# Designs tried in a protein design run: designed miniproteins, single chains, continued (5). Part 26

Each design is a single chain, and the fold is of that chain. pLDDT is the mean over its residues in the fold that is shown.

## One batch from the design tools (miniprotein)

Design m16934
Fold by ESMFold2-Fast:
Structure m16934 (fold): chain A 81 residues (1-81)
Amino acid sequence: LSPELEAEVLEALAVMQAALGLRSKDYKTAIEGLKRIAEELKKLGFDPSGVLETLKRIAEEAEKNGDQEAVDLAKEAIESL
């Protein structure tokens, strides 16, 4: 894959990870997946801000549902990116 095509695949995977996390309420797995995708986008020289925005939305939903572990993970992920 070219870096551009790899970035497109990673962005599509981010959408899928977010949708699955919201549907299943497994926010921790969604946040871990989104962090990994954002790190790979950054390594390829692409802007991870779209994935970071998605990560923040998942964190907000986790907080509303009392999943403090997921909220803490999201804060660490955002801070490291």
Scores: mean pLDDT 84

Design m16935
Fold by ESMFold2-Fast:
Structure m16935 (fold): chain A 55 residues (1-55)
Amino acid sequence: SLLELKAKAIADVLKSMGLEVSVEEIKKAIEENDGNTLLAFLDLKEKLLKKKKEE
């Protein structure tokens, strides 16, 4: 599906930055942001970077 392709693309970009997240979580972020891939990416990046600092 298109949603899966978008989620995989975001996962690859985040992984290239050293951030790991499941495709399922990315799908949720995309849906939460009304299909806006850029907002989903920015939201996930912020959350993952904060979590990495707290770890």
Scores: mean pLDDT 79

Design m16936
Fold by ESMFold2-Fast:
Structure m16936 (fold): chain A 90 residues (1-90)
Amino acid sequence: SEHLEKGRELAEEGKLEEALEEYKKAIEEDPNDAEAYANLGKVLAEMGKLEEAEEYYEKALAIDPKNKEALENLIELGVKKLKEAVEKVF
């Protein structure tokens, strides 16, 4: 997908909001593209939108349960969410 490739280039340049829009277009073009969901989740996590990032990693794994990137990033995100939840309470 041209949108998936453009999203990756924009994310690499640190243009996270533009990358997010391109990944959303990639998903609209191919709703079964696990890589697009995983990459969208990663951008959301980098933007601090941890709950949305978790949702998109879960969607990637629903399409491809063996997607190593989505699985590893979901584990790391879970740890980060727990840490931030503790820091907000104390």
Scores: mean pLDDT 84

Design m16937
Fold by ESMFold2-Fast:
Structure m16937 (fold): chain A 61 residues (1-61)
Amino acid sequence: SSIAESTRKLLDSLAASIPDPQRLLAVVEALRRWFEAHETDAEALATALAVLDEYAAQIRA
Protein backbone atom coordinates (compact mmCIF):
# COMPACT_ATOMS: atom_id res chain seq x y z
CA SER A 1 0.00 0.00 0.00
CA SER A 2 1.07 3.63 -0.50
CA ILE A 3 1.12 4.26 3.27
CA ALA A 4 3.43 1.24 3.84
CA GLU A 5 5.76 2.37 1.02
CA SER A 6 5.82 5.99 2.27
CA THR A 7 6.50 4.86 5.85
CA ARG A 8 9.37 2.55 4.77
CA LYS A 9 10.87 5.35 2.63
CA LEU A 10 10.70 7.73 5.61
CA LEU A 11 12.33 5.15 7.90
CA ASP A 12 15.13 4.49 5.36
CA SER A 13 15.82 8.24 5.18
CA LEU A 14 15.86 8.48 8.99
CA ALA A 15 18.25 5.50 9.26
CA ALA A 16 20.62 7.18 6.78
CA SER A 17 20.55 10.39 8.90
CA ILE A 18 20.62 8.82 12.39
CA PRO A 19 23.48 6.29 12.73
CA ASP A 20 22.82 5.70 16.49
CA PRO A 21 20.32 2.81 16.83
CA GLN A 22 19.05 4.06 20.23
CA ARG A 23 18.27 7.50 18.75
CA LEU A 24 16.67 5.87 15.69
CA LEU A 25 14.48 3.73 17.99
CA ALA A 26 13.42 6.85 19.93
CA VAL A 27 12.40 8.54 16.65
CA VAL A 28 10.45 5.41 15.56
CA GLU A 29 8.64 5.40 18.93
CA ALA A 30 7.85 9.13 18.50
CA LEU A 31 6.49 8.44 14.98
CA ARG A 32 4.29 5.63 16.35
CA ARG A 33 2.83 8.04 18.96
CA TRP A 34 2.35 10.71 16.25
CA PHE A 35 0.40 8.30 14.01
CA GLU A 36 -1.77 7.18 16.96
CA ALA A 37 -2.57 10.82 17.78
CA HIS A 38 -3.14 12.13 14.22
CA GLU A 39 -4.08 9.29 11.83
CA THR A 40 -7.87 8.98 11.81
CA ASP A 41 -8.08 6.25 9.12
CA ALA A 42 -8.01 2.93 11.04
CA GLU A 43 -6.62 0.87 8.12
CA ALA A 44 -3.86 3.40 7.36
CA LEU A 45 -3.01 3.61 11.09
CA ALA A 46 -2.82 -0.20 11.42
CA THR A 47 -0.58 -0.40 8.31
CA ALA A 48 1.77 2.38 9.50
CA LEU A 49 2.06 0.93 13.02
CA ALA A 50 2.81 -2.55 11.62
CA VAL A 51 5.66 -1.13 9.48
CA LEU A 52 7.03 0.89 12.43
CA ASP A 53 6.84 -2.10 14.83
CA GLU A 54 8.57 -4.42 12.32
CA TYR A 55 11.32 -1.83 11.78
CA ALA A 56 11.80 -1.33 15.55
CA ALA A 57 12.10 -5.12 16.01
CA GLN A 58 14.79 -5.28 13.29
CA ILE A 59 16.80 -2.50 15.02
CA ARG A 60 16.49 -4.30 18.41
CA ALA A 61 17.68 -7.64 16.94
Scores: mean pLDDT 83

Design m16938
Fold by ESMFold2-Fast:
Structure m16938 (fold): chain A 109 residues (1-109)
Amino acid sequence: NPEAERQAFQQQLAQQAAEKQAEIAARLAEAKARLDLTPRQVGLLELLLRYRLGSPLVEEYLKYNGDKEGLENIRKIRPPFVAGMEEIIENDETLTPEAKAELLALLRA
């Protein structure tokens, strides 16, 4: 039953997205406390966590729908996004060396 299989796949992706949102919230709270992050720095960490944890789900969705152009576009924008984020992190004089290392590790892994 193709419709039931499609619905099951969509429900599985929705469940995984909810689990990743909970993981993002938990990691934000932990890192904010440990690294004494400002609201602006918390926003940067949230963006990086959404990138790291959310991107695989977006790629899975595009792959399931046979959207080869969408997959190619994501692969093309990823390197300039990473380079731009590295520049922002490395030039942020308000970030401690420990916070910079953690943010760069999230971006590069």
Scores: mean pLDDT 81

Design m16939
Fold by ESMFold2-Fast:
Structure m16939 (fold): chain A 72 residues (1-72)
Amino acid sequence: DLSAEERAELRADIAAAVAEAERLVAAGRRDLARRLLERARGLAEKARAAGYDDEAAALEEAARRIEALLAA
């Protein structure tokens, strides 16, 4: 089970990944932003399977936000 500290760190990392994807898209690095999307989706599936529903939901939201950036 993840501690409260580990969960907070994971949520911070997820937020940082979304911000990085925004910077990469703005810089024309859509290839790297797509790799972040794939990573977020994979991590969401693993978190869901492990029963970390809150973290899985955060990763799924991050993936949707990155996908929307790539669609624009």
Scores: mean pLDDT 80

Design m16940
Fold by ESMFold2-Fast:
Structure m16940 (fold): chain A 63 residues (1-63)
Amino acid sequence: MKEEVKKAVEAGINAGLEAGLKTGDPREGSRRGAEVGAKIGHPRVGRLADTIGGTLAGLKLRE
């Protein structure tokens, strides 16, 4: 994975996780993650935000 994409993904995951947990809505986390990832110069990182949403939903079901 290219370093610039990895950085965008990490920033998106962190921002998405925070937003999703704070609002209790995995969709908010997914949306925020996509926004932050795109700002780092990777608009296509928004597709990974869907994975963040799914992950947050899974965590919510486990807790």
Scores: mean pLDDT 61

Design m16941
Fold by ESMFold2-Fast:
Structure m16941 (fold): chain A 52 residues (1-52)
Amino acid sequence: STREVVYEARPGDTLGDLLEAAGLDPEEAARRYGFDPASPLPPGAVVTVTVP
């Protein structure tokens, strides 16, 4: 069972904020997938995340 989450970045949002909005733990996801949860997202970016 996978679902899609569409996230529109707000000013000051980070990759961790995107993951949290998708229902993922940012620290666990960062450790598992090797990215920086503090990485800033460009304001107004629309990202689609597929989660299990």
Scores: mean pLDDT 76

Design m16942
Fold by ESMFold2-Fast:
Structure m16942 (fold): chain A 55 residues (1-55)
Amino acid sequence: KIEELKKEVEQYERMAEAARRHATPDEADRIVAELNQRMESLRKKYEELEKKLKE
């Protein structure tokens, strides 16, 4: 499960970079903001999962 979370974060980072390159500035800003929120949620979930696994 931790590996899957890492892959999701990497995928979101790639999507953010693609949006910046290919989308209009307004669309890129909106997509990046949404992806940043999702990545923050995943980071918190990753920390919780890591704590449980190291118990």
Scores: mean pLDDT 74

Design m16943
Fold by ESMFold2-Fast:
Structure m16943 (fold): chain A 60 residues (1-60)
Amino acid sequence: EKLYSKAEVLEIARRLGLDPREVLARLEERGKEEFTVREVAELLGVSEETIREVAEELGL
């Protein structure tokens, strides 16, 4: 399964127009270095399909 680093999740959040400070706080609460597409979708409040599409456009 594809894993995303905190930096990659922040890049996805930036593309989606989300507040990077709020997203960073959520990532720090998780205490993990890598996240599944499901976890990123849950954390950012969007669908898994949206995460996959944005990640593909960003080359992640």
Scores: mean pLDDT 81

Design m16944
Fold by ESMFold2-Fast:
Structure m16944 (fold): chain A 56 residues (1-56)
Amino acid sequence: SALAREAARAVLAGDLARARELLRELGMSDQEIDEALANPADAELIDRLLTRAVLR
């Protein structure tokens, strides 16, 4: 989805405020978002997040 792609871009760019807004639009809870963004440079975590967002 376009939202999932935009969220990934925001995370990789370090725009955490934008990433949070987009991840909320994707249906993630604030706790899930905080856990995902605790280490935004973690490629495995980002890939897992994107897979989840695409499948939903």
Scores: mean pLDDT 69

Design m16945
Fold by ESMFold2-Fast:
Parts: structure tokens; C-alpha cells; sequence
Structure m16945 (fold): chain A 92 residues (1-92)
């Protein structure tokens, strides 16, 4: 469903923001990587309506955010993974 894809993209963006909020060099690098993946998820959801591609990009954003090593980055990554799983189920 398009709604699941959009939610995955939104959660991926929040994960990128959480990683950047750390104020550390690691957080900035991880946030930038997560932001690129989140942009991909957003584009897949909004312009392609492709829940499967949005799910893949959201998973990539989650992994990048987790590498920030912050609690906020980890929480954001967990939500992004949940959104990605919902989008993947909707695509099936």
C-alpha cells in the first residue's frame, strides 16, 4: 500500500534526523548516509509508489543511523526498520 511506503520513508527521515542530532562527527557522517537512503525511500514512495523499493531504502537508512552510536540514532533505526517491514508486507 502507498500509505505503508510513505510511512517507511517518513520513519527513515526521522532516523536520519536522530543520527544528526548527536552533534558528533560519527553522528554527522551516519546522518548524511541515512539521509541519502531516506531520500531514496521518499522518492520511491511519492513518485514511484513502490513500497518494496521504499522498504529497501528505509532499511539502509536504519543501518546508517544505527552507526551513529547514539541512543536517538538507535531508536530512529528501530522505527525505520518497523516501517520498512510494514512496507515490504504491503508490497507482497
Amino acid sequence: MKEAAEKAAEEAREAAKAANKSGTREGAISGAAAGVSAAGAYASAKFLGDAESAARDAYSAAKAAERAGTEEGKEGAEKAREGAEEARKAAA
Scores: mean pLDDT 74

Design m16946
Fold by ESMFold2-Fast:
Parts: C-alpha cells; sequence; structure tokens
Structure m16946 (fold): chain A 55 residues (1-55)
C-alpha cells in the first residue's frame, strides 16, 4: 500500500543517513540525535498524508 511504501522509504532514508553519519565520523550521541530528529519529521509527514487520504 502507499502507506507501507512511505514507511519503508522513511526507514530506508534514516538508515542511509545513519550510514553517512558514521562515515562522516559523527559520535553515537550525534547519530542518536539525528535519528530522533529525522524520525519525528517523518512521523509528522506520515500523519499529514494519512489526514489528506482520510485514513
Amino acid sequence: SLLEELEKGMEADIKEAVERAKASGLTPEQIAELVERLRKGYEATLERVKEKLGI
């Protein structure tokens, strides 16, 4: 479904961002902060999409 694809895409983006952050030498604490920020942003986007789809 569209929602499942969006959720998988968001998770893949977070995973990719973590790998890039590790390659850039960010600390575990900085990576955790980045993940939290991205996750909250993606959750907000997903909620907005659900609202527009009426589900």
Scores: mean pLDDT 81

Design m16947
Fold by ESMFold2-Fast:
Structure m16947 (fold): chain A 60 residues (1-60)
Amino acid sequence: SDEIEKIEEELVRLEEETVRKFKEALASPTITKEQRDEISKLLEQIRELVKRLEALRAAA
């Protein structure tokens, strides 16, 4: 359960960072490759943590 709580906290932080990066990228007339790569990496981290959370809950 402690590990689940830590993953949930990390997901909240990643969501906030992802939203912030999207706002920064979309405020510009052109989205850079670096901005796209950063957002893609954050989304991949979120997907991995969600799958890990699902696996932990299924194993309990």
Scores: mean pLDDT 83

Design m16948
Fold by ESMFold2-Fast:
Structure m16948 (fold): chain A 80 residues (1-80)
Amino acid sequence: SEKEEIEEKVRKIIEKARELLEEARELKERGAPESEVRRQAILVEASVELARMLAVVSNYELSKELEEELERILREAREL
């Protein structure tokens, strides 16, 4: 169903956001240039907003758990 397709797309975007956040942290820990870390952090933030936007425009209700995960990812990206 279309609802299941949207749910899968949202979950994949959230998974990608987690991967990008982990990559950004690893870059920072390895002493990569601030500009490179910032670029990855921006991609994380964009991915979170894309997941939220897709849910809204598709009338898909994000679970409380997923909303809290997105907020955590966004907060951690902004702290980089």
Scores: mean pLDDT 85

Design m16949
Fold by ESMFold2-Fast:
Structure m16949 (fold): chain A 95 residues (1-95)
Amino acid sequence: VERLKERLGLSDEEIIAAVQRRLERWLQTLEDAKEFYEKGIAKEQIEKSLVDILKRLGFSDEEIASLKNFDELIEKVTEALRKQAEEDIARIRER
């Protein structure tokens, strides 16, 4: 977050707007992934990618294994991405 501010020369408001746009793009990608999954397109690859995202966001293998179906997996990724965006925005506002 600090490097992003320095690198882009943006105001705090502009950086917050960029974080919000990044979240919106991710949420759209998740909706597209859900549609492809429901159509039977790249199901295994989509599941693996969502699991990899959760691992990068700090979720344990045990937490991920507790998810019983694709709907729970997509919901967990969506919630985690929203939380990450809120934490990023909070760090910008704390400066």
Scores: mean pLDDT 77

Design m16950
Fold by ESMFold2-Fast:
Structure m16950 (fold): chain A 80 residues (1-80)
Amino acid sequence: SPYKEKMVAFVSMKVTGAQLYVKKYAPNDKKAQEMVAEVQAMVDDFKRTAASMSIEELDARIREIHAKISELLAYVEEVA
């Protein structure tokens, strides 16, 4: 659906922003790199599965990904 495609694009954009943030402020931090890899894996799974999700499942998955991005950004701010 157009809504699901838009939500996948939006989440992908936020993850790209988080990756660039880590590259700029914590490029050599192993924990930050592991957290980026975890968020990338979640987004790749989301891209693959979003079309088959209910709206409730989609919203829950978006919240999970946003929570992980928030954890990543908070960690980078702590170690920067």
Scores: mean pLDDT 86

Design m16951
Fold by ESMFold2-Fast:
Structure m16951 (fold): chain A 77 residues (1-77)
Amino acid sequence: EEFEKNAEKYVEDTKKFLDEAGKIVPQKAEELKKNLEKAYERIKKSGMSPEVFEKAMKNASDYYKKQAEEEVKKALE
């Protein structure tokens, strides 16, 4: 479905963002990537509606991107 495809796209876009962050903070980027994948599997298994699933994955994506940005900022201090 449309919402499920959008949720998958949020995960893939976030993984790409984390791969770029990993050039500066490789251990933290891998940790965040594993946590994102665990969050995706947990949310996917929760049986929520497609609209709620998409929103939850967008929120998770935004959260992990912010975490990566803060870790990169700290490393460049």
Scores: mean pLDDT 81

Design m16953
Fold by ESMFold2-Fast:
Structure m16953 (fold): chain A 80 residues (1-80)
Amino acid sequence: SDAEEAIELAERAIELGMEALKLEEVPEEKLEEIERLLERAAELIRRAEPEDPEKALEADILLGVAALVLGVAKLLRKKK
């Protein structure tokens, strides 16, 4: 389902974001990859909300966590 795909994409974004936090230098390409995953997940959440609001909410919460991790990774990039 769109909601399940959104959850998987959000979880992948969190995983990549956490990996980025461990790097000495955060590549722009890695940040762009995470941003693309978040954009795709957001679109799937919008499509899923009418049919599966509970799963869509779960995906949206994970998307929020992924966005926070991305924000931290971007701040670390700016410090270099």
Scores: mean pLDDT 81

Design m16954
Fold by ESMFold2-Fast:
Order: C-alpha cells, then sequence, then structure tokens
Structure m16954 (fold): chain A 77 residues (1-77)
C-alpha cells in the first residue's frame, strides 16, 4: 500500500547510506523492486531516493554499484 511505502522509504534511504555493503546492496535492490511494482506510490519520493543512491553508485564494490544502477534505471523508467 502507499502507506506501507511511505513508512518503508525513510528506512531504505537510511540503509542506502549504510557503511555495510550488504545492507546498501539489499536496499538498492528493494528500491528497484518497488519502482517496478509500485511506480506511482514511489513517485513522491523519487528525488530523495535518487540523492541517496549517490553513495552506493560510487561504491568500490561492483555488486553494490550494479544494484544501484538497477535501482536508478527502474526509477527513471
Amino acid sequence: SAEEIARRVPVLIEQLQSEDDEVRRAAALEVARLAREHPEALAPYRQAILEALGKPLGSENPEVRAAAREALRALLA
């Protein structure tokens, strides 16, 4: 639901800023999934999520970067 997404988005933004590569990767993949399944519900948060993706997009871990690119692609579709 839109209410569940509204509650989940702040947590995902925090997790995208985590120092833990596994947490950042999982958060980016969750963003990609939500953008594909619930694009209209996620639209109000798109700008905040795009800003938060900066850190994982710049990660030294190629799996984290790949997950962040997937999220970016899904958000911009």
Scores: mean pLDDT 88

Design m16955
Fold by ESMFold2-Fast:
Structure m16955 (fold): chain A 57 residues (1-57)
Amino acid sequence: EEEKKKREEILKLIAEILRKIGDLIDLELSGTLTEEQKEEIEKEIKELLEKMKELEK
């Protein structure tokens, strides 16, 4: 059913967002995070959040 497929897609996007947030936190805690990596990960998270919002409609 369409709604179940949509929910699975949203859950996959949420999982990807959480994974990227986790990576960001891990890099920051380890002191390895560069300014460039911060900006790249933040952009990726933002893009995924926008995709999730479109599907949540």
Scores: mean pLDDT 80

Design m16956
Fold by ESMFold2-Fast:
Structure m16956 (fold): chain A 59 residues (1-59)
Amino acid sequence: MEAEERRAKQEEIEATAREIIDAAEGPLSEAEVLREVARRLGLSPATVSRLLRERAAER
């Protein structure tokens, strides 16, 4: 995966997670947020978790 593609995907994941949390009627667990992000973006929860971890490490 190119660096630009990875960054764009990471930003998309972060935006989607924010929307999910904002739309929730109450607090969601990290696992529930990751699963819903993965569902919306067509990724596995493991891939979502990995990309977020990689983004944190790049900063």
Scores: mean pLDDT 74

Design m16957
Fold by ESMFold2-Fast:
Structure m16957 (fold): chain A 62 residues (1-62)
Amino acid sequence: STKIASLYTAAKLLEVAADFNEELAKDPSLSEEKREQFRRDAEADREAARELLEEAERLEKE
């Protein structure tokens, strides 16, 4: 289904964004505040991806 495929695609893009934010958070040239923000953004992206995957799995069972 297109809806299920879209949820998996969105989840994958959020995981990629989280990976990118985690790498930015490791940059020692950035301020502590900016690195902390990137870590929080990565965690939010991971949680959003998890919710989308749960929704996709629910739809696959129906």
Scores: mean pLDDT 88

Design m16958
Fold by ESMFold2-Fast:
Structure m16958 (fold): chain A 83 residues (1-83)
Amino acid sequence: PEEFLKEVEKELEELLKEFEASTDILKAIAIILRIIGDILDLKLELKKTTDPEMKKALEEAIKLKEEALKKALKLLKEKTFTT
C-alpha cells in the first residue's frame, strides 16, 4: 500500500508539472478529465475491495487525486482569465 501511494504521488506530481507547463487549454482540459476518470475508477475499485489495507490505500489515493484536481482547476481558472 505504501509503494502504491508513493507511485500515485509521483504520477500526480509529473502530471501537474505537465499541466503548468502547457500553453494549450485543450491539453489542460484533457489532463483534468484524466484525473476525474482516475478518481471514478478508484471509487469503483474501493467498492469491490475487501482488503482493509488496500481500502485505506485507495481512500488515500482518492484524496491525493481530488487535491490534484482542485489544484488543476485553480490553474485552469488562472490560464483562462490571466493571459
Scores: mean pLDDT 77

Design m16960
Fold by ESMFold2-Fast:
Structure m16960 (fold): chain A 72 residues (1-72)
Amino acid sequence: EPAPPVRLSPLEARILQVLLSKGEATASELAEKLGVSQSTVSKNLKKLEEQGLVEKVGKKYRVTDEGIAKLS
């Protein structure tokens, strides 16, 4: 019953890396740093939140302990 390896798209992995570097960021800040649309970032943040890899804190997102573990 091993957990499958983390299945992150390249953009999802970059979002997690940026959030780890900044601690917390809004979807708009991530879009500016990654050079993609805010809509694209928001869609991927929703997927990461559904997986428990990020959480929303007010208007910002942060990586959860599970998200950190998946990047380690």
Scores: mean pLDDT 77

Design m16961
Fold by ESMFold2-Fast:
Structure m16961 (fold): chain A 78 residues (1-78)
Amino acid sequence: ALEDLRGLFEKVAEAARKGDKVGAANYLTAAMLLAVSAFPEISPEALEAYRRMGEAADKGDAESVLEAGERFLQALEA
């Protein structure tokens, strides 16, 4: 699950880099669906990290997408 989520974050980052807002939104949705299926609870901290990942993707900031993605993973494992 964690490696699959990292793969999706890389796809969000690549879509952000290309200015592909639809692709980024689709990969973000897939990441949340995978997270809710793999983990019993999504904490407020995880939701905040997910929101920041979406904001970074909207700005085309691939580096911040990946940083927020790692925070999301840390919050899921907390």
Scores: mean pLDDT 85

Design m16963
Fold by ESMFold2-Fast:
Structure m16963 (fold): chain A 55 residues (1-55)
Amino acid sequence: SMADLEAQLAQLEANKASAIARLKADPRFTPEEIARNEAFLDRYLAEKRAQLEAA
C-alpha cells in the first residue's frame, strides 16, 4: 500500500539523518568525508525509492 511505502521511505530518511548526525558528532571525520557519505546515502535512497515505487 501507499501507506506502507511512505512508512518505509520515512524510516530510510530517519536512518540517513541519524547516520549523518553521528558522523558530524565524531571529530575524526572531515566535512568532505561527511559530504561524500551524505551523497552516497542520497543516491542509495533515490534508488530504493525508485525500486519501491516500481514494485
Scores: mean pLDDT 82

Design m16964
Fold by ESMFold2-Fast:
Structure m16964 (fold): chain A 67 residues (1-67)
Amino acid sequence: DLDEIIADPRLTERQRRALRFVRDHADRDFTAREVGVAVGVSATTVNNAARAAGFRGFRDLLAAARA
């Protein structure tokens, strides 16, 4: 459950913003860089947010959000 993962208190505010954006826009085709621009962080931070959430990276996070 992506919402339960986003609620993890161990995530930083920046990581939580990136994860919420992906959850709320899962129907869109976007890159980690585009998500980063939208939430004010680097593509590296977006990929780190995905890994902190237990995914291999941004692409795995996006696939899970669309499931």
Scores: mean pLDDT 80

Design m16965
Fold by ESMFold2-Fast:
Structure m16965 (fold): chain A 59 residues (1-59)
Amino acid sequence: MIRDIAEKAGAEARTVEKLVRILLELGYSREETVEQLMMNFGLSRDEAEAVVRAVEAAL
């Protein structure tokens, strides 16, 4: 169970990272991008903020 969840989470994380890059490149703010992740993927605010910050650091 935990192993299967971790594998699925890894695949979803890559998809989410791609979308965050696209949103930031289109000129969305960090807060707007966080809200989009929360609404579309059901991420918590902490999870969404962590992903956005990681992607910003890689841009």
Scores: mean pLDDT 72

Design m16966
Fold by ESMFold2-Fast:
Structure m16966 (fold): chain A 60 residues (1-60)
Amino acid sequence: SMEELVAEARELIEEIRALGHDVTADIAERELKRLEEAGDVEGLRRLVEGLRQYLAQLKG
């Protein structure tokens, strides 16, 4: 659901912020709000996937 995607994106953004990548987290938060306001479920899925890949690179 859209609510689950928004919640997952928020958790991923907070992990990115906790790792010291505040600028990236700020950009992702703005994109999340834009997609949520637009009701763009496909955009939210792409955002979640991109954030997961980014976190994997940061932790690897």
Scores: mean pLDDT 87

Design m16967
Fold by ESMFold2-Fast:
Structure m16967 (fold): chain A 65 residues (1-65)
Amino acid sequence: SAKEDFLERLKKYLIEKYGMPEETAEKIVELIENKDFEEAKKLLLKYIDEETAEVLIEIAKDFFS
């Protein structure tokens, strides 16, 4: 599904481009699926800049809101 494709690509992107641990990327995916966008953003901000984190969360909201 489009949601599953988004989450898989997001996980890969975070691991490959930002060096995020696989366990952390999986936790972010879990939080997004649960619509816990604030906690997902907090984890993202440990690895990526505020502007990129905000854009990724807005895209995630479009799939899961």
Scores: mean pLDDT 86

Design m16968
Fold by ESMFold2-Fast:
Structure m16968 (fold): chain A 108 residues (1-108)
Amino acid sequence: MEKVKEEAEKIYKRILETGSVKLEDLKNKDAVLYLVRKTVDELVARGEITPEQAERLLKAVEKALESDSDEAKGLVLAFITAPRLAEAAGLPVQRIVDAILEQLEKLL
């Protein structure tokens, strides 16, 4: 758990510093799931998504990381950056999250 948290923090710090995330970052599935879980917990706490949406997102992300679909993996990367993209674009986070979730469920 501690090692997974450290790897997750490294990936997150790079995303914050560079505004970019790499497909190779998805190779550490546990670290990615840790980041996704923290993101959904924060969004639920803010009332920006429902607990039901959070559960669906976690399940879809797990399937995407196990899949051979580069499109699904790209959507996982988009979700990790979604709150920052929403803030930069002046859009509701819920709209971006809903769009990512719909596309993930369609691809999987």
Scores: mean pLDDT 71

Design m16969
Fold by ESMFold2-Fast:
Structure m16969 (fold): chain A 57 residues (1-57)
Amino acid sequence: SLDELIEKLAKLLGTSPEDVRAAVTGSEVQRKLLLREAKEVSPEAAELAEKLLALVE
């Protein structure tokens, strides 16, 4: 589930799953940057980013 969400978000953002995983499991700054980037791309990307962040805490 988590890995599938990471892959889907990575495709929407035009980046690698590894980059998304690093951001989600990284610092608060990295998580905030990921959410901002997702919101810039689309509402779907933003919602996926919020779901990923909620799963990681």
Scores: mean pLDDT 82

Design m16970
Fold by ESMFold2-Fast:
Structure m16970 (fold): chain A 74 residues (1-74)
Amino acid sequence: DLAEALARAAEQLARQAELARELGVERLAAVLEEAARVLRALAEGRISREEALARLRALEAELRALAPEFRAAA
């Protein structure tokens, strides 16, 4: 079931966000939490597939932007 798979993926992302927060990586935690919310909304039929893809692509771009910032901070 696609809805169950999406809900499970959302739970896994939410768990990873908790771990990122525990490690003090707040920006990564925020991105993972938002991705979890998008997948949960899609699983519940609250947003369209097109909207979910657009939001996930924006989050992917945000993750790519974090890599140089993280490297500069280290």
Scores: mean pLDDT 80

Design m16971
Fold by ESMFold2-Fast:
Structure m16971 (fold): chain A 52 residues (1-52)
Amino acid sequence: SMKELSERRKKYNEEIEKLAETDPEKAAQLSYDYLVELGRERRRRAAENRKK
């Protein structure tokens, strides 16, 4: 889980950096989408922690 999260973070950073050179507005949108996804993962972990 943690390993997959760090790998996704690296991939998002690479994509955002590439887009920032070509289309900075789309890079900003992708960055925002990534933060939303992180929020979802945090909520999912909180729900699973309540089971334990």
Scores: mean pLDDT 74

